# Designed miniproteins, single chains, continued (3): the designs that were tried, part 1

Scores and structures below are computed, not measured.

Each design is a single chain, and the fold is of that chain. pLDDT is the mean over its residues in the fold that is shown.

## One batch from the design tools (miniprotein)

Design m8001
Fold by ESMFold2-Fast:
Structure m8001 (fold): chain A 97 residues (1-97)
Amino acid sequence: SPDDVLAELERLSQRRDLLQQQIEQLEQARDDAIARGDFRTAAYEQVQLARLYAALGDIDKAEEYLAEAEELSKQVPELQALVDRARADLEAVKAAR
């Protein structure tokens, strides 16, 4: 019914707002980490940003942020498995479209 569609659209809108708020917090945390030379935290936050942009359907930004995380992870070998998993997840999303 129209009321059911409206309720679903409201829930999706609320989810997008929460994801956008999380993105803003993670972008700040990433920038602070980079400013301090904390490349481990910066790479971790960059992977989370890529995942959140993918959840919003912004695959181009997800790809850009993941590529930056892959570059940063060259300095942080313990994050390689996390980055590799995020890459596999993003490629699966791209292949399903």
Scores: mean pLDDT 83

Design m8002
Fold by ESMFold2-Fast:
Structure m8002 (fold): chain A 64 residues (1-64)
Amino acid sequence: MDLLQQYKNDAISAAQHAIKLAEISGNSDLLKQAQQSLQDAQNSTTVEQAQQALSNAGKVINSL
């Protein structure tokens, strides 16, 4: 199992969750950050990039 693929999938899932929570909260700034973390996760080509996207999605969730 590829570590990049695992972290990328985790980051995408976290970002999608962050988007849903931001939509429910009505916070447009957090929604933009969540959408950005999804793009970063989808475009990640290294484990480090995927981990950073996951961390950013988590920060959005923790801000809600």
Scores: mean pLDDT 84

Design m8003
Fold by ESMFold2-Fast:
Structure m8003 (fold): chain A 74 residues (1-74)
Amino acid sequence: SMTGKAYPSTLPPGLIAVKYVGDKAYVLYTDDNHHLIVYTVPAEDADKVLEALIKAWGLKEDNERVISEFEKLA
């Protein structure tokens, strides 16, 4: 099941990225409350989730900055 988690972030709002890890994907976006929101989904569902979020909220893809920020949480 998809569960969103929120982490503090210094990135600007409205950015989105996907990181694939084996059979899972992390769909990552930055909100207007200074959070990085992390959804864990099956890799096969990642494209549908990404498309839905971009369409719903007008997000811009920025894999380099968003994934770099996420990797600091490990």
Scores: mean pLDDT 83

Design m8004
Fold by ESMFold2-Fast:
Structure m8004 (fold): chain A 62 residues (1-62)
Amino acid sequence: SARLQALRDQMLQDAAALQERREKVVEEGKQNPEKTEELQQELLKEVAAFQEEYAAAVAAAA
């Protein structure tokens, strides 16, 4: 349970960082619309990596 609590705390921190990243991507897209697709793809990679890391950590904690 302590390990899972630490994982949840880390997940919340990472989720907050992703939210800030999303806001930056939106602002960068406004300045460089031609880069919007690249920025979106990078954001999707970050989201996918976050989900994979969380799933792996949960599996390792079991």
Scores: mean pLDDT 76

Design m8005
Fold by ESMFold2-Fast:
Structure m8005 (fold): chain A 95 residues (1-95)
Amino acid sequence: SSEYREELRKRLSELYKRLQALLSAGKMTPEEIAEIKQEVRRYLTEVVELPQEVVDEILKKYSPKEIFDMIIEAIAISTREGVSLRDALLRLFKG
């Protein structure tokens, strides 16, 4: 539904703003990086509902910022084409 997609965008926007603020401060500790990676993992598994194996591959291949950029792109594809966010993101991940 459109309401579900709007809630997903809001949650993603809040996480992305946090990531941008930390990157702009030029001071990310290993603990902050680990926390952001865990939040991204939770979003991809619990909200996007990607299989754990796929999420593990994404987190190994891409930075949190790159993953956020891909999620934003996937939301645009999902909204435009009427496909699930999960399917749109899998398309982008595979190239």
Scores: mean pLDDT 76

Design m8006
Fold by ESMFold2-Fast:
Structure m8006 (fold): chain A 88 residues (1-88)
Amino acid sequence: MLEEGLRKMEEGFRLIREPFEILARGSNDIPLSKLLEMIARGRRILEEGKRLILSVPEVPQEVLDYIAEIEREIEELEQLFEEALKKS
């Protein structure tokens, strides 16, 4: 369960980060609506992973710190993406 939860959180974070990598490469192959869909899907997978981790008795502090760090990074990325979309 813990390993599965961590893997899902990693996958979710990857899906949220991918839109920014696509934009950084200057790729116009994927519409903005698709990029937003990837972020939403990533958020869902991340929340599933978090639930699996929190279902484990005595979750290690290192893992809780990791969850908090990822959530902060996601919030920052989403804010940057929304700002970029609004200006375009």
Scores: mean pLDDT 76

Design m8007
Fold by ESMFold2-Fast:
Structure m8007 (fold): chain A 79 residues (1-79)
Amino acid sequence: MASEVRKRIEETAKANLNDPQKAARLVKELLDEAGVPAEISERLAKQLLESLTKTPAWLREEEAEMQARIAGSQLAGAL
């Protein structure tokens, strides 16, 4: 489960690198559908939004991969 969610987070973020707010919203929706508690899904989506917003466009793909890994690890510990 966590590995599949991580992959979907990465794919969603990479598809929306030019719109960090949309990326964060879609990731929160994915986490909510996966049964992640709202507190955790909101926190992870906010972390993704802040990271992508602070990262230059040419580095956002790598940042999205890193944030997906972090989220996956945190979900494995929380579930």
Scores: mean pLDDT 79

Design m8008
Fold by ESMFold2-Fast:
Structure m8008 (fold): chain A 78 residues (1-78)
Amino acid sequence: DLEYLKELIEKNMEILSVDYEGSLKRAKELVEKGDYETAAEIYYFLAKQGNKEAAKLAADTYRKLGDVEKAKEMESLL
């Protein structure tokens, strides 16, 4: 879907304004606060960029959210 791709590009530009280490740190802090949904989105994006640590963390957070399909997708990147 064209609208979905546009949204992905906008989110990518936002995240690229912060380095990968900073994004991982922020997501880990969100997990500690119990904000698994926002943390999972950050890990998901980093995992799609080839970060295997983020892929593992995304899988774990999606499982806590009950999103088994996205958790399996992230595990397939490992």
Scores: mean pLDDT 75

Design m8009
Fold by ESMFold2-Fast:
Structure m8009 (fold): chain A 77 residues (1-77)
Amino acid sequence: SELEKLQEEIDKTAEEAVKNLRKIRPDASEAEIEVVRYLARAMVYESKGLDELAEQYLKKAKEIAEKTGVKFKVIRE
């Protein structure tokens, strides 16, 4: 289905983002990895014009970062 194809693209993008993070920070925490996964999902939604969904997942990433003490800088727009 169209949703399955979108999910596959999200999963691939998240996997690549996590792989890149681990190349520069092999000791990245599980919380930091989770934040990066949500950011990747938001980025894919934004690229498809699904701005409301992108905003929801960006907020989820920020919530996890705040709850876990993960400090990150996000460059968006």
Scores: mean pLDDT 79

Design m8010
Fold by ESMFold2-Fast:
Structure m8010 (fold): chain A 88 residues (1-88)
Amino acid sequence: KEKLLEEAKKLHEQAQKARAAGDYEEAAALASEAYRLYGEAEDVPEEAVEAAVLYVRALAAEAQGDLERAAALREEAERLAAKAEAAL
């Protein structure tokens, strides 16, 4: 599903830009949609989907001002994402 993966990559890039701009609520929404599309793609490891969910939760925590929780969730998400990428 080449179109789904390409769309997910674009949304993920937009989410990273929104986060860099401090718009954590928009970043969380964009990341959530991107990772939903990744989950619908074929041959995506479950660890990648779990990492995506934790990353969205981290962005939501940042939007609420809970930076400590956001940092912990993001670290866990990055660890799972690295594990998923190594498995591919």
Scores: mean pLDDT 72

Design m8011
Fold by ESMFold2-Fast:
Structure m8011 (fold): chain A 59 residues (1-59)
Amino acid sequence: GSTEEAAQSLILGLQNEAQHNPGKKAAVLQLIEQAKQDLALGNYDEALQKAQQAQALLA
């Protein structure tokens, strides 16, 4: 898919994972919120990067 689709899919998965990781939830959701803002602005590469940073926190 496009970078936009990749970012959207990753954000949805990370929102679900964050609910099961209370110690990291706040930091993950903050990065997801930033990624959503980047998506709304059309900054798809930056949205994907922020989503990937959130994913790294959950690893």
Scores: mean pLDDT 84

Design m8012
Fold by ESMFold2-Fast:
Structure m8012 (fold): chain A 87 residues (1-87)
Amino acid sequence: SEAERNELADEIFNALSYLSPEELIKLAEEAGIKVEKGDPINWALNVHNALKNASREQLDKFIELAKERGLIKVEEVDGKLVITPAT
């Protein structure tokens, strides 16, 4: 659903908020998600908005790349997907 996709986008962005905006942009672009560059002050916001506007397929690819690079941990708890930083 739209609500579930938006929740997933918010969760993955929050789990990766410890990364620099530059690292977030690179990761999004490698997942095929286009991010508006513009003013660097807005880069984190632009990544968040790009994730919210991404297809489910693009979000899944973004999560997979982050997981493969050891940036996040993904667990299923009571049928719900839980994404946490790999600290």
Scores: mean pLDDT 83

Design m8013
Fold by ESMFold2-Fast:
Structure m8013 (fold): chain A 99 residues (1-99)
Amino acid sequence: GLIDQVRALRARTHAQLDAATSRAEVVAVFEAAMRELQRLVLESDLPLPVKIGLVLRAIGAELDFRRAAKDPSVSLAQLKDLARARLDEITDLILEELR
């Protein structure tokens, strides 16, 4: 079901972030995960206002992440930590709505 898909995506994305060796790889992994989460939300049976709210939260997370990715003072390790934190935040919000 959708819950299993969201959990599997989170676990897979964590593994991909751990394996990433460059900023470009972290960005690509995080952006791919955010696009897939948005797709899963939009294809779900959740009420339209809930879908809109979750998509806007995901867009906000992406904008914050892109700002950090452009900041040369942010290390690769910090960028990975931010990606994991934002992924966990968004997936937790989606999973809460599916309960």
Scores: mean pLDDT 90

Design m8014
Fold by ESMFold2-Fast:
Structure m8014 (fold): chain A 93 residues (1-93)
Amino acid sequence: KLTKVTAEQVEQYQAQLEQELARLAELSGDRARVDKIVEEAQEIIRELKEKGISQDEQIEILAAEAKANADTDPDKALAYVLAGLRILLEKAY
């Protein structure tokens, strides 16, 4: 039950992040930046799935990479966060 509630919150946070990202793109006038972040997230997920590791290990790697990139490349850090949210949602369902 707690896991299911957490998954629902993650889905809501994902929607909020997508809305915030769209708002930031409108503010900056750079829709290509948003598209690049989404594409990078999709590529990260593909590469992790090819490794054949567990979803728990995938989430752990993505969390660590997001933290590592937060100061130097915030767009890449956001791509890792989006990828992690996607995998967490797949695990919850």
Scores: mean pLDDT 70

Design m8015
Fold by ESMFold2-Fast:
Structure m8015 (fold): chain A 95 residues (1-95)
Amino acid sequence: SSDEEYLREAIKLLRDQLEYIKKLVDKAEELLKQGKTESAKSTALRASGRGSGYIRIARDLIDKYGSKFPELAKELQEIIKEIEEEIKRADEIYK
């Protein structure tokens, strides 16, 4: 269905964004190790903010489509959990 195609493309986008968020957090940790504290904090803030936005998108998709596509809803929930773990790492750097 068109709903399934839309949801699969949205999941692909969310996976790409998760990968980008992970790279931002890794970059922030590396900057912190180099003593570049302000750059590390700003990079971590960008990762946290981006992650929070995509969690909201993923939750909306689960709410609208999850009963119709339960397997895709499970993939979205797994992506949310991974983004939440990256936000936790970023928030520890920003502190």
Scores: mean pLDDT 91

Design m8016
Fold by ESMFold2-Fast:
Structure m8016 (fold): chain A 68 residues (1-68)
Amino acid sequence: MVEVEIEVPADASEDERARLALQAFAAVVRAHPELSQAQRDAALRTLAEALRRGIAEGRTRIVVRLDL
């Protein structure tokens, strides 16, 4: 299991916040080259949904647990 913590600047636009979070996720996936494509796709979907919800709620710190 991998835990991802993403801190989003309060002055960043919504689009910039989303891109920053996705870049952090890409780095996590690259750190775990053993993951299958299916596991990477599942993790990306889980993180994208959690980030969308957290950003919509105005969170500056988003913690996501990935079942990998």
Scores: mean pLDDT 72

Design m8017
Fold by ESMFold2-Fast:
Structure m8017 (fold): chain A 82 residues (1-82)
Amino acid sequence: SDMIKRMEELLREMRELYERVKPKMTPQEREMVEALIEEMERLLEEAKKATKESEIQRAYARILMAKGAIESLVEQLELRLS
């Protein structure tokens, strides 16, 4: 499924972003981002096992929400360090 491939791409992008910013993060900020990445990983595995397209679509929407939360945390971090 193209949607599953896009979800895999989004997870890879968030992991790469986290590795770049991780040294600048507090332990609490790292825990928050790691929890969001773990949620994305669980949603991707759910999507791979899904029997209905609507289940894949729901997983994709939730992955996009997790991505938005990670990006917001990183933006706030960068603004604090500027």
Scores: mean pLDDT 88

Design m8018
Fold by ESMFold2-Fast:
Structure m8018 (fold): chain A 69 residues (1-69)
Amino acid sequence: MEEELKQKKIEEIRKKARDLVSQANELATQADEAFKAGDREKALELSRQAMELYRKAVGELPKEIAKAK
């Protein structure tokens, strides 16, 4: 069914967005730990990667999901 294929595509997008957010949260935590350890270069790199993943996650979410409260 075409609608089932569309639903599967939407769920794949949702899963990808969740995976990106999860990875970004892990990188953000690692960046904070690296900063506390005095490794500022590593902290900046990890923070940049986390920010990029958050931006990608926002781009992957359909606008229709944002309206579903």
Scores: mean pLDDT 74

Design m8019
Fold by ESMFold2-Fast:
Structure m8019 (fold): chain A 71 residues (1-71)
Amino acid sequence: SAAEGRRLYDELFAARHRPVEGDRAPGDPRFPRWAREVVVAVLADPPRFDPSMPALDLTPEQREAIAAFLS
């Protein structure tokens, strides 16, 4: 779910990315809406898209949850 995706995003990325406050889903101009398929592809191999991003050991379910939050 998007709520579970938000929890995982905050848990895994809060140290490198500013946490989202309140009910603010991705939709803020600073956080453009991503197509779910693009987010899933990035999370499967983050260094392929941005060498500064670490490799992530995420399950397919965790990737889909984060994608649902960011889409």
Scores: mean pLDDT 60

Design m8020
Fold by ESMFold2-Fast:
Structure m8020 (fold): chain A 77 residues (1-77)
Amino acid sequence: MEAAVRQAAERARLAIEAAARGELSVEQTTDGIRTLLDLAGVPAAARERTVAAVGRALEEGDFEAAYRILDEMAAEL
């Protein structure tokens, strides 16, 4: 995995942790993750699938699923 993609996934995980603590809304978290993945050069199709899946997991309060989705995306790249 490219270092930039790995760092983006790590930062995205921190954003999910902040959402779990009630410090970020789902919208703020998904917007932040979209920006991080875009800057890391993640292809648009993979980025939007990941952001949509993470957003759904966060709406359900399933933070474990959100982390797993990020790990699965990073493994596919």
Scores: mean pLDDT 82

Design m8021
Fold by ESMFold2-Fast:
Structure m8021 (fold): chain A 84 residues (1-84)
Amino acid sequence: MKAVLELAGLPESATPEDVKKYIEEETGITPLAVRVEVVDGVGVAYAEFENMEEAKKAAEILRGKTVKLGGEESKITGARVLPV
């Protein structure tokens, strides 16, 4: 069963490709797809994983980490795993 990881606290300039690369570099897991939205000037990403175990591992690794994307720095304030 596929799962989606919701990451909150990204820079508003973050692109899907930037977020995909960040997740891969930090976790060693490549998401199948990434979507990014900006909510009140804050970037929120939705990353699809092959299974719940990969999404859960990524959430545990990324929660509370400082992220640098496109020359901007922010902190991951939320990492939630959603079943698909």
Scores: mean pLDDT 81

Design m8022
Fold by ESMFold2-Fast:
Structure m8022 (fold): chain A 71 residues (1-71)
Amino acid sequence: SPERIQETLDQAERMVDFVAKRIQKEKDEKRNEALKETLLTHIRGLFLHNGVPQEVIDELLEKIKEKLKKV
């Protein structure tokens, strides 16, 4: 449902903000890349667990990847 998609996106946005704050204090670029990859894997799992359609998952993950590149 649209509501479930929005709720899952809101959860993903909170996870991104948490990791972004952690990266801002860390100078190890390799560790920061690993944190971003782990976050994306967890967010994909979160979308799948909440029954978000695969087509929508790919679109939302691209938006999250763009946000993470700016961190």
Scores: mean pLDDT 81

Design m8023
Fold by ESMFold2-Fast:
Structure m8023 (fold): chain A 88 residues (1-88)
Amino acid sequence: EAEALEEQLRRSYQEQLKAGAKRLLEEGKKMKKDFKEEKKKGASKDFLVKAYSGMMLAKQAAEVLPEYKDFGLEAEKAAKEAKDLIEK
């Protein structure tokens, strides 16, 4: 049945998407912690660019996993702080 096949494909796709999102969220949590420490030491522009990218990816991943919505908002805020430091 076409509907049963479509649901199986969708479930497989969503499982892989969620697994990828979870990895990006874990990387984002590490990046947020590293960003907090590096800010105290005067972070390099190269580090700030990487921190912005990693935290924005974590925000996008949180949209896939609604249970991480709060962390997604924290990651977006931290990304904005990194961007502001780059523009300073």
Scores: mean pLDDT 82

Design m8024
Fold by ESMFold2-Fast:
Structure m8024 (fold): chain A 88 residues (1-88)
Amino acid sequence: GVLEELEKEMEELIKKGEEAYKKGLETGDPKYFEEAIKYYEKAIEIADLAIKIMETLGRLDERVEKFKKFIEEAKKKKEEVKKILEEK
């Protein structure tokens, strides 16, 4: 279903963000840190959309908590990357 597809897309975006972050650390190129931030921001957007869809459909289940946890993780990772960019 749509929610399962959004969950998979979000997981893929977080993985891409982590890979970009690693490349940034290895190369010192700020371009990779900027890419990591963009991937995390996109993951947050998708998770927020999924929660809104569930709320609109009147579905209150454990999946809402999972998406909220993904948003929290992605926000945390994004702030860590932003701190590194501010120090450079």
Scores: mean pLDDT 82

Design m8025
Fold by ESMFold2-Fast:
Structure m8025 (fold): chain A 57 residues (1-57)
Amino acid sequence: ATVALTPAQLKAVILAVKRSGLENATDEDIQKAAEEVGLSPETVRAAIDAVLAARKA
């Protein structure tokens, strides 16, 4: 499946996973990424989950 992320969501995912990796991103990493791109932490978490789901498909 193709994951349709906005540029802001993609940037937030990259920032959140930069040190810890997709599966190990902490809530603090997610909050900092959300603040940087102007999204809610819930939106960033959902974007990470969508990317993980696409990797399993």
Scores: mean pLDDT 72

Design m8026
Fold by ESMFold2-Fast:
Structure m8026 (fold): chain A 92 residues (1-92)
Amino acid sequence: SMAEEALEAAERALEAAREALEEARRGRADKETLLRAIGAAIAAIGAKFHAELVLKTSEDEEEIEKAKEAIEKAEEAIELAMEAMRLAASQL
C-alpha cells in the first residue's frame, strides 16, 4: 500500500538521519556525512508528501493511521537531518 511504502521510506530516512547526526556529534563528519544528511532530508520530504497524499485520498482507517505515523517520522527525520547538516558543515 502507499501508506506502508511511505512509512517504510520515512523509517529509512529517520534511521539515516540518526546515523548522520551521531557521526557529526562525534566530530567525525566528512563530506560523505553531509551528503548522507542531505539525502535523508530529501527522502523524508518525499515520504511526507506520499503520506499526505494517502491522508487526502484514503477512507481506510488503517491507511490513515499509517500515513499519520509516516508524516510524524518524516518530520522527525527532516529535523534530525537538518541538525546533522549544520553540525557536519561546521566540521568541514
Scores: mean pLDDT 89

Design m8027
Fold by ESMFold2-Fast:
Structure m8027 (fold): chain A 68 residues (1-68)
Amino acid sequence: SIQTALLTGDPRLPELLKTATAAQLRPAFDYLVAHAKPEVARRLLEPLTTHPDPAIAALAREALARID
């Protein structure tokens, strides 16, 4: 799963994030906001704010706004 790839630092993670649906990414983004270091979460979420799927781009911006 994408959440497992985030947890394990899977080298395929950037490709998985590019091809995933918004529904698959929502729990992964929630995990990053809640548990990842802010700099790690921003590094992973910032490229997704320009994702061609507007639902994914919106979720990424919302997740970035929630990072402390």
Scores: mean pLDDT 74

Design m8028
Fold by ESMFold2-Fast:
Structure m8028 (fold): chain A 63 residues (1-63)
Amino acid sequence: AAFTQEEKETLGKALATLDKDQDGYVSVAQLKARFPSLAEKIDQADIDGDGRINVEEFVALMA
């Protein structure tokens, strides 16, 4: 999905904050609650539809 520079920076910082367990995954629900304006783009990053986003894949999608 296409993200703006500001969205990439904001989401990148949020991913670092939300991935406290260092498992490389973040909840879609938590991201959408934090950034409701980006909900559609966040849903696109949930490739598996399991409600979790792999941080590495999400960063690649933002690139």
Scores: mean pLDDT 70

Design m8029
Fold by ESMFold2-Fast:
Structure m8029 (fold): chain A 77 residues (1-77)
Amino acid sequence: MEAIDKKIEEAVKEENEIFKNHDLDPEKLEKIIEKYEEVIAELRKLYEETGDYRIGFRIIAVEAGKLVMERLLKKAE
């Protein structure tokens, strides 16, 4: 879980740099979406194995971030 939290932190940091630099490059947005999808898959597997609600809340948060990125990508096209 600590390793997954670090992956989430790195993805959020990359997202913040894009907004800070006003760099709404569709290719960069797609890469962030892909990273969020990978994290969601890892968290879902861990949640099915453990039943830990803290993991469930992390899944919801990452899915929300992914939806925001998908909406930005849709407008950038």
Scores: mean pLDDT 76

Design m8030
Fold by ESMFold2-Fast:
Structure m8030 (fold): chain A 61 residues (1-61)
Amino acid sequence: RMQESLQRLRDAVEEDLRRQARALGIPEEEIEAMSSSELFKLVFDAAIDRALEEQKRRLAE
């Protein structure tokens, strides 16, 4: 049953990526049109950008 567990993990990760994208304000229609790799890159790039903004703000204070 390991194969079923792996499939569920992949689905859960994809669902989490979609939730993250929605939290970033990406429209549902855009999310639906994206591949899983595009979703990952979008969420990752946004997270990096926010981390950089946060660090730059702390440095400027």
Scores: mean pLDDT 75

Design m8031
Fold by ESMFold2-Fast:
Structure m8031 (fold): chain A 74 residues (1-74)
Amino acid sequence: MSREELIEGLRFRLEFYRRMLAETTDPEIQRVLEEIIRVLEEMIAKLEAGEDVTPLLQRYSALEAELVALLQKR
């Protein structure tokens, strides 16, 4: 994928998680979603600057796993 395609994909995910955050009332899910949103915003900024996102990608993957685990507790 091109860098532009990656940025567009991350922007789509950012809007998706922002919508999910607006619809949730669970404080633990809200915290994880807020952290996912923050990491996605940082990844987009770094990609636009031509910087390495590898550490942020690892953190993002860990946060997605945490979100899934929280959703499965319900």
Scores: mean pLDDT 83

Design m8032
Fold by ESMFold2-Fast:
Structure m8032 (fold): chain A 88 residues (1-88)
Amino acid sequence: GISELMSQLEQLGQQLIATTNPVEQRRILDQIEDIVTEIMNSTDDINVYRKVQGILMRLIRETQADKQVILRLIGLTLRVIGEIIDLE
């Protein structure tokens, strides 16, 4: 369900912030992208999308990951924002 996917996203986000290994950062980001895509495919609830946007924005601010990981997080965040706009 959505609450389980949101919990998984929060846990992956915490792991990404805590991780200093570039290989693990990319692996965690791949999982974050998969979970966010699954959330977007599983609900049309704009409030869930706003929550996801907030989580991704926090990850962009707090991660120590390389610029490529940060750019991918920005791209994912823009995709979520696009869905929010389409639902308004």
Scores: mean pLDDT 89

Design m8033
Fold by ESMFold2-Fast:
Structure m8033 (fold): chain A 109 residues (1-109)
Amino acid sequence: MVPTDLSGLPEEVRQALRDAAIESSSSGVWIIASTIEPEEERKKLLDEAAELALEAAEHVARAVALAPDSPHARDLARTTKAFAERVLAKQPDNKKAQEALEKAEAAIA
């Protein structure tokens, strides 16, 4: 793997990718937190993780729209897809996680 260099991208694209990366990371943290909490709180944390994954997928979609040839948006889409799949493994009927997965898959294509 080569180091990621975003300096060649427009500022709007870099900001969208940064927001997506932060939201994807936060989604992962909430998924981990859900493993140690009681059932009621676990459901709440998984819903919050799904919402963050959806927000990340929306920022990735914006980055793809602004810079369709950028590989960085696809890398973040793969990360967002993985977190959406992790929420769905625990909550198969979570609509926000399903929407995040669909948007992330569209960005990978």
Scores: mean pLDDT 77

Design m8034
Fold by ESMFold2-Fast:
Structure m8034 (fold): chain A 93 residues (1-93)
Amino acid sequence: SSVLAQALRELDDLFRQFKEELKNASPDQEKALVDKVADRIQALIARVRETAGEDAARRLAEHAARLISEVMKEIGSSLPLINLMFWLMAESV
């Protein structure tokens, strides 16, 4: 699906920016950044679900969960990131 392919590229771009912002963030700023990224991912999943269906939305959520896992491997784990990953894993089933 072209919609899913475009959404996956948008996610990759979002996570490249998010990772850079997280490297420069204080602990207080980290939670706000995670919440902002979560809102954007949720909106993207909703748009894909409406346009390309449930299977495409689940695949997008699974990809987002993998990207969060990669961020945690490179920058370190935190409760907001762990919570976001588990929420995305739930959305992928």
Scores: mean pLDDT 86

Design m8035
Fold by ESMFold2-Fast:
Structure m8035 (fold): chain A 62 residues (1-62)
Amino acid sequence: MTLGERLRKRMEEAGLTVEQLAVAAGISRETVEKLINGEITPTPEQLARIEAAVEAFRAAKE
């Protein structure tokens, strides 16, 4: 499974939209879409922010 496929799956599990992830992670919606599509690789800082945002939303759903 690619990074983009894993991100999309985790977003679905957390109930996160592209807009919500973009705002929470402090990155553009376009960047989130490109990451999901596997068009780009996140920087370490972007990845850390994305992971934190997904984790926070998953915790809220539990």
Scores: mean pLDDT 79

Design m8036
Fold by ESMFold2-Fast:
Structure m8036 (fold): chain A 60 residues (1-60)
Amino acid sequence: SEVVLTQEQLQEVAALANVFLKALDLEAEAPANPKEKVKFLMKRLKLQSQEELYQFFRKT
């Protein structure tokens, strides 16, 4: 399935990434840029796409 995240969904992913980084006590290790924070969290959770991260947030 080719899921293209909307700009609103990308903003939601960035906001949820901030929440998860804080909950996991990784905020200090995370880059300041929202796009790089998302990539950092994806690597930590071993997720391969922003769509997988969005689905992860929906279930968690």
Scores: mean pLDDT 74

